# Designed miniproteins, single chains, part 49

Each design is a single chain, and the fold is of that chain. pLDDT is the mean over its residues in the fold that is shown.

## One batch from the design tools (miniprotein)

Design m1787
Fold by ESMFold2-Fast:
Order: structure tokens, then sequence, then C-alpha cells
Structure m1787 (fold): chain A 74 residues (1-74)
């Protein structure tokens, strides 16, 4: 299994458990480039959607070429 896909599924499982407890989960991670951050965000959004969860995804480019991904589960 793709490592990013596995990580996205694990985060989605954590988000579902938090949602069941009435908690909001916000995921913030920094990736080496925008493409990797976008791909992980897409995989996570898909995994969350499969569980009936909605998410807001934000990509923030950093001055050193890295990209911050912020995902808020709605």
Amino acid sequence: MDRLERAAREVADQALEAHKQGETLTVTAVFPDEETARRFGELLERALAEKGLKARVELTPLPDGRTRLTVTVE
C-alpha cells in the first residue's frame, strides 16, 4: 500500500473517532513540496468522505519551498 494512502486512512480513522466523541479534529503537517502536500490532502479528503465526513483543506506555501497542509474536519 502507498505510504501516503495508508497515513491518510489512519488520520481519517482518528478523525472519525474524534467526531463520534463530539470533537473537532484539525490536522496540520508540513511536506517537502506542494505536490506531496496536495496529494496527501486529496487522499485524506477522499478517506474522510468515505466515512461521511467533510473537510476543509488549505495549502500554505512556506518561504523555504516546503508546504503546510491544514485539514479541518467539519
Scores: mean pLDDT 81

Design m1788
Fold by ESMFold2-Fast:
Structure m1788 (fold): chain A 65 residues (1-65)
Amino acid sequence: AQKKYDEGKALLAEGKYEEAAKKFEEAIKLDPNYAEAYKGLAAAYYRLGDYKAVAAQGEKLEALL
């Protein structure tokens, strides 16, 4: 999970938001309780302008905590 999360963060820094979102989704698939990956995915969706997806990730994160 950590490797996919780190790849997602690097892609976010490069402005590759769709690719970053996919890496965070892969991290979540490997570890569904990986809170940082949901935060990363929300950040990627925010930059893509998908605010409904941002809200959905926030709800999932709150349910896990």
Scores: mean pLDDT 79

Design m1789
Fold by ESMFold2-Fast:
Structure m1789 (fold): chain A 76 residues (1-76)
Amino acid sequence: MKKAEELLKEGEKLFEKGDYQKAIELYKKAIELAPDSKVALRAYENMAAALWKLGRFDEATKWAQEAARMWVRLRK
């Protein structure tokens, strides 16, 4: 099984290439492997950014809200 951090990094590489849909798939897997972690927080933020790039603004907003909730939990 790939580590969540490795999945996040591969997703970020795909995002840089403009492969937003494939990046989203890897971000989801990273979240599944390491929920409530800094890796999951970054994956939520990158998920929102990728959805925004795809024009899926309502979904991007929901994932950004999830990232904000996680950031508050991890900071406290």
Scores: mean pLDDT 81

Design m1790
Fold by ESMFold2-Fast:
Structure m1790 (fold): chain A 59 residues (1-59)
Amino acid sequence: MKLARATRSVPVQSPSVLGFEAGELVEILKEYPDGNVVARSLATGHVGLVGLDDLEILE
């Protein structure tokens, strides 16, 4: 399981984008070459797009 930590808080703005709080743990499911990832929030179970620049990869 590839884990990352949110480096900042991002509000929910659309259904396709994952909202999270700074310090929240996410599981990276898919990485795209444009710098976006599909991630699952471990706190909420929601899946959505996240920018890699908003994440600190732990594994």
Scores: mean pLDDT 76

Design m1791
Fold by ESMFold2-Fast:
Structure m1791 (fold): chain A 60 residues (1-60)
Amino acid sequence: SLAELTKEAQELTERGAEVGREQLELDKNGAPDEKIKEKWKEMEELAQRVKALLAEIHAA
C-alpha cells in the first residue's frame, strides 16, 4: 500500500542518518579508511533504495 511504501521510505531515511552519524564517529576515532568507505557505501545504497521507493509512491 501507499502508506506502507511511505513508512519504508521514512525508515530507510532515518537509517541513512544513523549510518551518517556512525561514519562521523569512525572518522573522529581514527578508524581505518576501509571502515569509513563501508559506511559511505551503505549510505549510497540506502539513498538508492529511498529513490526507488519514492518512484513507486509517485506511480501509485
Scores: mean pLDDT 82

Design m1792
Fold by ESMFold2-Fast:
Structure m1792 (fold): chain A 57 residues (1-57)
Amino acid sequence: MKLTQEELDEILDEAIKMLKEGKSEEEIIEELKKKYGDKLTEEEIKELIKLAKERLK
């Protein structure tokens, strides 16, 4: 699987937005899995959420 840097940045921004809205990590995983489940595994989605949390601090 190949994601462009632009696609990764878009997914990170979306995860950050959901975190700011007060969504739980579980809710964010399900939302991203619906949109990007064909391109990303659940484990990769969890790693992206972790990065989004670190950027938000």
Scores: mean pLDDT 78

Design m1793
Fold by ESMFold2-Fast:
Structure m1793 (fold): chain A 78 residues (1-78)
Amino acid sequence: MKKFEADILFALGRMALAVGDYELAIRLFEEAAKLYEELDPEKAARAYELIAEAYEGLGKYEEAEKYRKKAEELRKKV
């Protein structure tokens, strides 16, 4: 059940990112990443990378770097 919710949130986040709704994409990917951290750390890391892309879309490069580092740290745990 929770994995299905995370997969839906991730897919919706990708759609939001594709249409340039970066703020919505960030919210959806943050929810997906939190669910994935326990279920699938690799997918959680991917969600954090996509949050970084959304922050780059907003011109917030310092926030983007922070989330890229979160993804890298999470991958080191798998």
Scores: mean pLDDT 82

Design m1794
Fold by ESMFold2-Fast:
Structure m1794 (fold): chain A 75 residues (1-75)
Amino acid sequence: MTVEELVLSGNEAKERGNELFKAGKYDEAIDAYNEAVEAYEQALELDPSNEEAKRELEVTSVNLLKAAVNKVFPK
């Protein structure tokens, strides 16, 4: 798999996670965000200088944390 394919795969999983988060499906959102994080980490393993993968990994990690907090303390 190429770096571009890994970033694309991560972006698709992140978008799915965002939709699940908006729907209040925090468990499913966490799973989708974890899939995105793994894809971005693999992209960075192949190309550590990929600025898009670095940025998207940071954004997705924050969203994953938000989903985890909402799962533990749902309101």
Scores: mean pLDDT 83

Design m1795
Fold by ESMFold2-Fast:
Structure m1795 (fold): chain A 55 residues (1-55)
Amino acid sequence: MPSKEELLEELEQRALEQLERWRKENPEVSEEQFEEAKRQVLEDIRKYVEQEAKE
């Protein structure tokens, strides 16, 4: 079983790949909007991992 840290790292890497693809598909997205989206996604991942770690 992956540790909490390993799961976090894996999900963050996957999210960054998806965000990069999303930005390429949406060239109108500004740098500010991209950074905000990245922040929100990483926060959601941290909350998800924290929830999973309790079970």
Scores: mean pLDDT 77

Design m1796
Fold by ESMFold2-Fast:
Structure m1796 (fold): chain A 88 residues (1-88)
Amino acid sequence: MEARELAERAVELARRAAEALVAGDAERAARLLREAERALREAAELARDDPEAARYVKEALAEMQRILAEAVAAASEEQIEALEEAAA
């Protein structure tokens, strides 16, 4: 995959993780977050010497951070604790 496609995939996986978190599926949310992080790392590696591709990775990271912050704000404390346990 190109770096842009992987960055877009990372954002999509983060959205699905956010949906799983607010739905109370901590195990699914943790798994999707790990997949999103992996896709973003792969995108960053492909973008290593490409400033344009690096910009897509930076934009994807910022978008993922916004998505996750909104999900955490919407989630209960119990849902967040369950996610932390599943991610450990």
Scores: mean pLDDT 82

Design m1797
Fold by ESMFold2-Fast:
Structure m1797 (fold): chain A 96 residues (1-96)
Amino acid sequence: SPALPSEEAMEALRKLIEAVKAGNYDEAAEYLRKISELGDEVARFWASLAVGVAAADDPERAKYIAEKVPEALPGLRSMALATGNEELLKAVDEAE
């Protein structure tokens, strides 16, 4: 997408990345949900990529986030398939 995320979506994405790095899985799920609700496709793309990077290090962590935000599952699955992220794909399959 050529569009930049909205300010609100960028703030939510920044908070999602911070929460993921800190191991705050409930907070990460809250920000992923907020990004999904905002309908910002660019922020949704970057959020899915951030969760995918987390899944590569800890699939159970990514699964926990995905289970809390079932509306994000189709986007996460698409990201896993597009990037060949086997750990994210496993997390999404187990959360479904």
Scores: mean pLDDT 76

Design m1798
Fold by ESMFold2-Fast:
Structure m1798 (fold): chain A 80 residues (1-80)
Amino acid sequence: KIREEVKKIVDSYDTNGDGKIDTSKIPKIVLDIREKFGLSREDMAELIKKLKSLDTNGDGKIDKDKAVEAIVEFLEEKGV
């Protein structure tokens, strides 16, 4: 259930269908995740930092599937 809802949110930000998410969209994605799953403001900041760290080559983009996995793992860690 969690993975399906996370995929829906992240997929909505992959507007060109290339499987990549621009790092500038991360705060908006995390805000949507917070509203859906009830994360604290502190958890939002932590998740933003975690997702930005997925940009290992510094091109300003992260892999969509890696973003989904990181969000799901984070939510499970927080007891969602």
Scores: mean pLDDT 80

Design m1799
Fold by ESMFold2-Fast:
Structure m1799 (fold): chain A 104 residues (1-104)
Amino acid sequence: MKKRKAEAEAEVEVLDADGNPIAPRRRFRAESETLDEAMDAVSDQVAAELDRIRAEHPDAKVRVRMRAREYEDGKLVKEIELEMEFDAATGQERVLRAEIRERK
């Protein structure tokens, strides 16, 4: 079997209405054999962090930058990048950037 590895990471930034940071950035990371499992694990961590931010900073904007990578035999074969903005007051989500790249 070809050796498969997937990694997902997310960076969460809490911003005021003017786009200024009001808390330190937090990073979450997960590894799995599948890209979907790695992304699901990081998404669960981000969801828990968003709940915390809503409680502490109910008027904040939250930017989430997620990157997921799949490797086959040590070579990068797929990369996903996602940037989202979340409004803590309304719970509204906006996708700022979404890219999928396959390298063969």
Scores: mean pLDDT 82

Design m1800
Fold by ESMFold2-Fast:
Structure m1800 (fold): chain A 92 residues (1-92)
Amino acid sequence: SMDVQQAAQDVIDRANQRGATATVQLGPNSAVITLSGLNISQQFGALAGAVAAELKGAKATVRVNGDTVTITLEAPTPEILAQGLREVARSL
């Protein structure tokens, strides 16, 4: 949906604003967010965003490898997916 695409763009824009980079790969009811160039504080922010996305009804899986954090979101609806993406963006 356009709202999910806008939420994905918000993640990318927020990461760039914070001196990091982001890619978002969208599936039908899922997103794989790869955040790169994160300092330790931003890595904890990404984890907090994943937790916040779960509180909105998404399932979040997080993998940390050096300065890169990968968050996989799965949601029952595009509305919940968009909200989860916005929670990740807000936490960066």
Scores: mean pLDDT 89

Design m1801
Fold by ESMFold2-Fast:
Structure m1801 (fold): chain A 82 residues (1-82)
Amino acid sequence: MKEEALELAEEAIRYAREGDTERAEELLQRAIDLLVESGDLELEIAAGIGQLVYGVSLTVGESRNEAILKAAEKLKEELEKI
């Protein structure tokens, strides 16, 4: 589950950098859903941090693509610590 979520986050980063916002968002959401459904508190916290970064990015006026990229990068960082 963690390894699958990491792969999805890495793919989301790639698609966001290519400007494919919809595909990047789909992949990021799939990663978050896997982590939330895991029943593992550390994985749920990583997902929560990714979602927080997304919300903050939008609040400060960044584009949806930039918000997705930042959220996916942060999610990857948090998962690599577990």
Scores: mean pLDDT 86

Design m1802
Fold by ESMFold2-Fast:
Structure m1802 (fold): chain A 55 residues (1-55)
Amino acid sequence: SMTEEASKLVEEASRLTREQMELNKKGTQDDIEEAKKKFEEAARLLEEVRALLEE
């Protein structure tokens, strides 16, 4: 179902957001760069959730 798929994507986005926050706490340039990648991936997943819920 769309609800089940959306729930799975939200869970993955939440995991990526948590990983991003931990990397930002470390504060090295490499960690910040990795955090940006995880943020972008989480944002993409949330856009997929929006698309599923708008159908």
Scores: mean pLDDT 81

Design m1803
Fold by ESMFold2-Fast:
Structure m1803 (fold): chain A 61 residues (1-61)
Amino acid sequence: MAEKIREVDRLAMELVVRENLPGDEAVRKAAEQLGLDPEETLKLLREISRNPELAKKYGLE
């Protein structure tokens, strides 16, 4: 799971830069492309952004 979440974060950042998408929309598209639930993935990344310990657990800090 952590590997998939890191791939979502990486792909979402690329979509923001290349397609000028808002962050939330980029996360949803990245999640769908990687076969994950877009709303569940967005909620998880929001929790990670508010919890530094959780971010380290997923390898995002």
Scores: mean pLDDT 77

Design m1804
Fold by ESMFold2-Fast:
Order: C-alpha cells, then sequence, then structure tokens
Structure m1804 (fold): chain A 93 residues (1-93)
C-alpha cells in the first residue's frame, strides 16, 4: 500500500513539473495532499509521511508559480502550509 501510494504521488508530481497549466498543477498538488492524508490515517512510518509531505510541498509550490486567480493562489498556499506543518511536526517528534 505505502509503495503504491508513493509511486502514484511521484507520477502526480511528474505531471505537475511537466505542465505549465495552473489547474493541472493544482489538481496534482491536491492529489498529493489526499495521498498524504491516507498515509497519516493508515499510520504509515514517519519516513514515508515525510517523503509524501516533501512531494506535496513541491507540487504546491509549482502550482503557486503559475497560479493566476486568487482562488488558485489561496489553494496552493493552503496545501503548502499543510505540508510544512506535517514536516515541522515530524521534526519535533
Amino acid sequence: MVEELLRRAEEALARARASTDGAERLRAAEELERILQELERAGAPPEAIRRMAELTLEAAMLALEVAETLEEILRAIALALRAIGTLFELELA
């Protein structure tokens, strides 16, 4: 399960990196956020959660780079902050 979710996440990030479309990058970042939440709920190892949070942050930053609407900007920022929060929680544990 964890390996399958990580593979799906890396595929989503690759799509975000290859696209200059804000909506596509945002969809990829939102998919990564959902995968992060699934891993957290499943009690995945800290290293898997950390890797997923890093991928989610990268995708969110890529979405923010090409965001053109206030809604897209706010969504990208929210995703980035969520990922940063997870990374800080893991660092403190």
Scores: mean pLDDT 82

Design m1805
Fold by ESMFold2-Fast:
Structure m1805 (fold): chain A 57 residues (1-57)
Amino acid sequence: ASPLEREAIELDIEAALLLMKIGVARATGTEDPEEAEELRRRAEELERRARELLEKA
């Protein structure tokens, strides 16, 4: 795999972990809406970067 493809995979994994944190907090009734929105925004940004890298790979 190209270096760009590997970097994109790493970003996707990081985004997935952030989304899992939101899911766990929701399931356990500990969700903070402001924290969830910030984590979701970060996950979306990471996914966009991953897509850009894959477009160039």
Scores: mean pLDDT 81

Design m1806
Fold by ESMFold2-Fast:
Structure m1806 (fold): chain A 86 residues (1-86)
Amino acid sequence: SLAAGLEKILAEAEANPETPKKVIELLRKAAEAAAAGDYAAMAEYLYRAVEEALRVLLEKGELSEEEAAEYRERARALAAELAAAA
């Protein structure tokens, strides 16, 4: 279920030419980890994908540092919850 959901997210990210290559790479690693039952690694790769996406948005001026910090904190909490569910 989680692996299938991540494969769908990966396919949608790959279909969008604006998606940074590093985000696609990290989402692929997350999907592979989920398929292997390694939810701790999945959570780490998902968190890093969010960090990379936020970095690009900050560089483009599409987010403030305060907004990025809020998204990072939410992503960190979600990653911890997903890792704990392993």
Scores: mean pLDDT 80

Design m1807
Fold by ESMFold2-Fast:
Formats: sequence, C-alpha cells, structure tokens
Structure m1807 (fold): chain A 57 residues (1-57)
Amino acid sequence: SQKELDFLSATLEAIRLLREDPSMSNEEVAERISKRLGVDKSLALKAASYARELLES
C-alpha cells in the first residue's frame, strides 16, 4: 500500500538523517522528513522513532 511505501521511505530517510546528526530529536527528524517527502507528520514521527530503535539496537 502507499502508506507502507511512505513509511519505508520515511524510515530510510530517518536513518540517513540520524547517521549524519545523531543529536537530532525525533521531532526534528520528523519535520525534515515531512517537508522533504511530503508525508504526514505523524507517519514521519513514527518512522523517526523506529529508525532510532534500529540504530540503537
């Protein structure tokens, strides 16, 4: 579905952003993703949280 593709794209972008600047908050990451990809901010925030969990595991 489109939402699944949006979440995947947002998660990959969040991983990229957090690797470049790991000090960014989830809110800051979500704001950048939402603006860049045109996805819903709530989806971007979930993707940012998920990406952080993946990088911290």
Scores: mean pLDDT 86

Design m1808
Fold by ESMFold2-Fast:
Structure m1808 (fold): chain A 80 residues (1-80)
Amino acid sequence: SLEELLEKIKKKAEEIKELGDEIMELGDVTLGIGYKLRAIGLEFDAELYYRRGDLKGLEEIYREAERLIREAREEIEKLK
């Protein structure tokens, strides 16, 4: 359902924010803030697509959130 997909996106956006916080703690404040802002943008876009009933748009945002999680984890490994 659209509601279920929106909830999954919001959960992934929170994960991206947590990864951004970890990046900041590891010493890259600018990069960490960047991930947190991108997560906020994904939440905003997901709400817009949800209101439009745009399943394909939500699926694209879900894939983008998955991509950002992978990238943030790679950045964390580089900073350790």
Scores: mean pLDDT 90

Design m1809
Fold by ESMFold2-Fast:
Structure m1809 (fold): chain A 59 residues (1-59)
Amino acid sequence: SAAEQAARYERLAREAALAGDAEAAGKYATMSAVAKGDTSPAGQRLHGDIARAEALRLA
């Protein structure tokens, strides 16, 4: 389901953040947003930026 895909990508984003991979964290967060039906470039970018910022905070 879309919810399962979104949850999977969200988990991959968190795992990437914990590994210090800010780029992968951002990409997976964007994929989660798309799976949830967010088709706006601004919304997708915001989710990616938040995930990247979190990864940098953990690094």
Scores: mean pLDDT 77

Design m1810
Fold by ESMFold2-Fast:
Structure m1810 (fold): chain A 57 residues (1-57)
Amino acid sequence: SKDEKAIETLKKFGLTEEQARKVIDLARKGDLEGAIELLKKAGLSEEEAAAFAFSIQ
C-alpha cells in the first residue's frame, strides 16, 4: 500500500513509525503546514518536506 511505502521512506529519513503515521494523517486531513513542520523538525529540507506532503494528499 502507498501508506506502508511512505512510512518506510520516512523511517529511512530517521523518523519513528509513530512520527511517520502522524505526518501521513496530517497531510491527508489537509493540514499540509503541520505535516511539513514535522518533516522539517525531523531533518528534511523545506523543499523535500513540501514535495512529500503534497504527494500523500
Scores: mean pLDDT 80

Design m1811
Fold by ESMFold2-Fast:
Structure m1811 (fold): chain A 75 residues (1-75)
Amino acid sequence: SARERALKAIEELEKMIEEARKRGDEKLALELEIKLGMAYIALGVGELTGDYEWGAEQVEKILEEAKKLYEEHKK
């Protein structure tokens, strides 16, 4: 379901935050936590409006932005 896709993307983002913290990259961890907050807002808007597909798409877009940010901090 759309909600399951959104929750899976949030789980991936939470794992990225944990990895950033484990390596001591507190700046990356904080930036990813901001993205996580945005993802929960998108999920909540989807639930409030009944547009679960839009909510899932927004969370997935946020995850892709987070992945780009994560890779930029590796280099």
Scores: mean pLDDT 84

Design m1812
Fold by ESMFold2-Fast:
Structure m1812 (fold): chain A 70 residues (1-70)
Amino acid sequence: SEREELVKRLQELADKVLEYRNNPDKVSPEKIEKLEELVRKAQEALDAGNFDEARKYIEEAEKLFKEVES
Protein backbone atom coordinates (compact mmCIF):
# COMPACT_ATOMS: atom_id res chain seq x y z
CA SER A 1 0.00 0.00 0.00
CA GLU A 2 1.01 3.65 -0.38
CA ARG A 3 1.02 4.06 3.41
CA GLU A 4 3.41 1.09 3.83
CA GLU A 5 5.72 2.53 1.13
CA LEU A 6 5.79 5.98 2.76
CA VAL A 7 6.26 4.57 6.29
CA LYS A 8 9.26 2.53 5.09
CA ARG A 9 10.83 5.49 3.26
CA LEU A 10 10.28 7.79 6.25
CA GLN A 11 11.82 5.24 8.65
CA GLU A 12 14.90 4.97 6.39
CA LEU A 13 15.22 8.78 6.40
CA ALA A 14 14.79 8.96 10.19
CA ASP A 15 17.49 6.31 10.66
CA LYS A 16 19.90 8.30 8.44
CA VAL A 17 19.22 11.50 10.41
CA LEU A 18 20.12 9.68 13.64
CA GLU A 19 23.31 8.33 12.03
CA TYR A 20 24.36 11.84 10.92
CA ARG A 21 23.55 13.32 14.36
CA ASN A 22 26.02 10.78 15.81
CA ASN A 23 28.66 11.84 13.21
CA PRO A 24 28.23 15.65 12.97
CA ASP A 25 31.57 16.17 11.17
CA LYS A 26 30.13 14.56 8.02
CA VAL A 27 27.12 16.89 7.58
CA SER A 28 26.57 20.55 8.49
CA PRO A 29 24.26 21.25 11.48
CA GLU A 30 22.04 23.41 9.22
CA LYS A 31 21.43 20.52 6.80
CA ILE A 32 20.70 18.10 9.68
CA GLU A 33 18.17 20.56 11.15
CA LYS A 34 16.46 20.89 7.74
CA LEU A 35 16.37 17.09 7.32
CA GLU A 36 14.87 16.71 10.84
CA GLU A 37 12.20 19.31 9.98
CA LEU A 38 11.31 17.53 6.71
CA VAL A 39 11.09 14.16 8.50
CA ARG A 40 8.86 15.70 11.21
CA LYS A 41 6.56 17.33 8.62
CA ALA A 42 6.35 14.06 6.65
CA GLN A 43 5.41 12.15 9.83
CA GLU A 44 2.73 14.75 10.70
CA ALA A 45 1.26 14.53 7.18
CA LEU A 46 1.34 10.71 7.27
CA ASP A 47 -0.38 10.65 10.69
CA ALA A 48 -3.07 12.99 9.25
CA GLY A 49 -3.57 10.61 6.28
CA ASN A 50 -2.29 13.23 3.82
CA PHE A 51 -0.17 10.89 1.68
CA ASP A 52 0.46 13.44 -1.11
CA GLU A 53 1.90 15.94 1.40
CA ALA A 54 3.92 13.22 3.17
CA ARG A 55 5.38 12.10 -0.18
CA LYS A 56 6.46 15.67 -1.04
CA TYR A 57 8.36 16.05 2.24
CA ILE A 58 9.90 12.58 1.90
CA GLU A 59 11.06 13.38 -1.65
CA GLU A 60 12.55 16.72 -0.51
CA ALA A 61 14.43 14.94 2.30
CA GLU A 62 15.66 12.20 -0.08
CA LYS A 63 16.91 14.86 -2.53
CA LEU A 64 18.74 16.70 0.27
CA PHE A 65 20.36 13.42 1.40
CA LYS A 66 21.66 12.82 -2.15
CA GLU A 67 23.27 16.29 -2.08
CA VAL A 68 24.83 15.53 1.35
CA GLU A 69 26.12 12.08 0.27
CA SER A 70 27.75 13.51 -2.86
Scores: mean pLDDT 82

Design m1813
Fold by ESMFold2-Fast:
Structure m1813 (fold): chain A 60 residues (1-60)
Amino acid sequence: MSAEERRAQARRALLEGIRALEAGDLETARKHFEEALRLAPDDADIRALAEPALRYIDAQ
C-alpha cells in the first residue's frame, strides 16, 4: 500500500473516530484514532487531531 493510500485510510479512520466521539462511544473512538496513528504515525496533521482526541478520551 502506498504512503498516499495509507494516509487516505488514516483520514477515514480519523473521521470514524470523530463520529464515534460525537456519539459518546469512547471505546470505538479510541480504536479508530489508534488505527489512524498506526496507518500514518509520522503524519503531522493526523497526529495533531488524533493525539489530543486520545488524551481527551483517556481523561474521561
Scores: mean pLDDT 83

Design m1814
Fold by ESMFold2-Fast:
Structure m1814 (fold): chain A 80 residues (1-80)
Amino acid sequence: SAEELLKKAEELLRQAEELIKQGRYDEAIKLAEEAKKLAMEALKKAETKEQILRAIGLILRAIGLIFEAELLKKKAKEAE
């Protein structure tokens, strides 16, 4: 169901944010990409306007976290 996919995507994004804080950028990117896939699937199964908006929001948040993790990973490589 869309609701289950939305819930799982939210949980994966929360975990990705925590991994970013730990400097585990590759793992964070993988979880954020998985969350994006689940949110996109939720969008296909969405039956309400609220579910559509939540799915879009989660997709955008996942993209933002992937970008942040990749940027931080590059900066970490510049650290001595």
Scores: mean pLDDT 87

Design m1815
Fold by ESMFold2-Fast:
Structure m1815 (fold): chain A 85 residues (1-85)
Amino acid sequence: MAPGSKEEKVELLKNKISAYEEAITLLEAGKSKDFIIAEFNKKKNGAPGSVGTDAYNDVIKQIEAGKSVADLKAELAALKAELAK
C-alpha cells in the first residue's frame, strides 16, 4: 500500500527531521546516548505511526554507530535541505 512515492518521501523526511532534532537537543542538554536510545525505543513502541518508528530506528542506529552531535547536525542539515526542495 502507498499510492504516492513523493508524499511518502516527504513524510519520512519530516519524521526523520523531528527525531534528529530531538536527539540533538537531548545530547546538547547533557543527556546520555543510553537515555536517548531508551526514550526513542519507548516512542517507537508506543507511537501511533509506523513512519515514526523508522525515523527513531534510524537515529538509534546512528547513535549506536558512535556518531557525534556534529554528525547528527550534519545529517539534520542534509534532511532539511532535501525537504526545502
Scores: mean pLDDT 75

Design m1816
Fold by ESMFold2-Fast:
Structure m1816 (fold): chain A 70 residues (1-70)
Amino acid sequence: GEKEEIRKKILELIGEILRLIGEILDLERELEKETDEEKKKKLEEEIEKLKKEREKLKEELKKLEEKLKN
């Protein structure tokens, strides 16, 4: 049924969000150890892109959770 498919999508999105969180944490750790300013800037830009992707997935997750409640 529709609710079962929504639950599957929620679990998949949670998995993707957790992967992005892990990747962001790894890059933030790399950024803390980096001494080259140009490499720091590239790491900061990559972290920002992943954080934006994470927020989009969180928005999608919230919409699916609302559909599941109704």
Scores: mean pLDDT 86

Design m1817
Fold by ESMFold2-Fast:
Structure m1817 (fold): chain A 74 residues (1-74)
Amino acid sequence: NMVKELEETKKEALKLGNKEAAETIDKVKELYLDLERNKSKLSEEEVQKRLEEVFDAAGRAIQLIKDFYKQKAA
């Protein structure tokens, strides 16, 4: 369950004080749920663009988590 995994990752980020990553994870969840809900109403082109937005936001969340751990190690 992707939504459950995102919620658990958000809770962990918040527990560590990584608020920016938590907010970005919320954005990933929002974009993913919106895509799933509206997929039948969208063209293949529109689905692909929205999927790219989901992946871009997910990549940002991963980078924020990595940067946070790197900063903490210093």
Scores: mean pLDDT 81

Design m1818
Fold by ESMFold2-Fast:
Structure m1818 (fold): chain A 68 residues (1-68)
Amino acid sequence: GAIEEAQKILDEAKASTDPNVRKEQARKLYELAKKVGSKEAAYKAEYGLLDGLELLGIENALSLLKKQ
């Protein structure tokens, strides 16, 4: 399901120290959040495209998806 895919995205982002890899995972999570209709999770995933906020954006988006 969507939560399992979002968890995989977070796990892949945490496994990398490259901010470009983390931003790519944030982009994947943004598309997933849009597909399931969660505008709030999509906005949080977009913050993962900002320098230094990659993991925080992904973690916050996953948290919102788990509440819905």
Scores: mean pLDDT 84

Design m1819
Fold by ESMFold2-Fast:
Structure m1819 (fold): chain A 105 residues (1-105)
Amino acid sequence: SLEEALEHASRGNRLLKEGKYEEAVEHFQRAVELFEEAGVPLPDVYTLLARAYLKLGEYDKAIEWAEKAIELSGGTDPDAYRILAEAYEKKGETEKAEEWRKKAS
């Protein structure tokens, strides 16, 4: 249900702000599943999931979900580009990080 999906997204965002990144991932994953089941995938939730993975040091997963957010949004989410830039920087891919950072502007 959309109400349940929104509740999970809201709880995930609160947990993310509290530094509870593993719990945030669980809630954002559930939100993604429920929005997709409802036929209304939301790029903002993909971006929040990517941010939670980035905070956990799961850089490849952060890249995957941020790229998915960009594809779904048509490139209108600067937060997803920032997550890509930071994830590539953490992987030592400094030139790729700079490329994605410029797209966030």
Scores: mean pLDDT 88

Design m1820
Fold by ESMFold2-Fast:
Structure m1820 (fold): chain A 60 residues (1-60)
Amino acid sequence: GGAVDSLLDAILRLSKEQAVEYLSYSGLGVLKEVLEEMKAGKNEEAIEIAEEGLKLREER
């Protein structure tokens, strides 16, 4: 959906630091969905960004 697409766009277009920060303000459910999609696609760098964003979100 639109929320997942926005997060995927952020991973592709922003710096790693900016992408992690942006993802950290997103909903936990949508972040977990993005992480699973990145794992399925075997995008190691995108997986790292999604994992760091999810971790930072869980600390909020």
Scores: mean pLDDT 78

Design m1821
Fold by ESMFold2-Fast:
Structure m1821 (fold): chain A 83 residues (1-83)
Amino acid sequence: SMEEEARRLLDKAVELLNEGKYEEAVKIFQEIIEKYPDSPYLVDAYILLAEAYKRLGDEEKAKQWVKKALEIDPNNERAKKLL
């Protein structure tokens, strides 16, 4: 299913983040957002994309993606911690 595919991509991108492969993780999180915007993983993809950009030193892009996560889930504690 599309949800199973979105989850598989999310798990792969998280593995890349844990390996320090931030640029590769960014590409996969962006793919999830673009191809599966209606998936239950959209907010997680925004938050993890923001974390990846923060690790890359791109604070402006990190804040952009945190704001997008908070637009969908304004009480999201994980997103608030990245501000």
Scores: mean pLDDT 88

Design m1822
Fold by ESMFold2-Fast:
Structure m1822 (fold): chain A 68 residues (1-68)
Amino acid sequence: GSLSEEERELIDRLEEALTARDRERVREILEELKKLGMDEKILNRLEILARGWSEEEQALFREALEEL
């Protein structure tokens, strides 16, 4: 894809933060991705999914990360 090296590194950190259930870090990483100019549709999807912590929401979020 179109993902930069910096965006890829942030996505890896995002997945780690999600696994740790560190909501503050997840929010900070998403803001950093926004500043790097990540695709708005992908970013909006990640922002919506990151608001939830249910098993279903975590699965959808991981699937969205794998699509990047």
Scores: mean pLDDT 72

Design m1823
Fold by ESMFold2-Fast:
Structure m1823 (fold): chain A 62 residues (1-62)
Amino acid sequence: ELDREIAEGIALIYAAIGKLLMSKGDFEGAVEAYEKALQVLRDAGLTSPEIEKLLEEAKKKA
């Protein structure tokens, strides 16, 4: 199973990519990046309300 600390690190990288895409107006790309971040966390048995909120904001703009 994926290590939780490694999963959190990978999720942070995807979240950073999503934030960059949001700043460029690529809202659909941001949705994909945040969904990947949340998938990595789920694979490790984790959740992130912060990233879930970022995903909802991206979906509203896409």
Scores: mean pLDDT 84

Design m1824
Fold by ESMFold2-Fast:
Structure m1824 (fold): chain A 87 residues (1-87)
Amino acid sequence: MKKLAIYNGANLPVEKSQEILNQVVDGLRAKGIEVENEGVLTNIEEAKAFMSSETVVYPVRFEEVLSRLDDIANILRNSPKLLLALY
């Protein structure tokens, strides 16, 4: 199963960052990608703990995340772990 987390680098309210994560997870599953929701990471140490040599980091403006779902889906088809770094 593919693993997805969000790094809340934009300092969004917890509710908003969770809504974005849920929308991304639902959108990816609708595209046939089985993803495990690893949650919202709020500091650099949590982000480091999630990251491995197989982790792709995708910096994205939080307002553009949903418009980038096809790009996110393509990354996850080719890699086991993705960290969406919001700014």
Scores: mean pLDDT 87

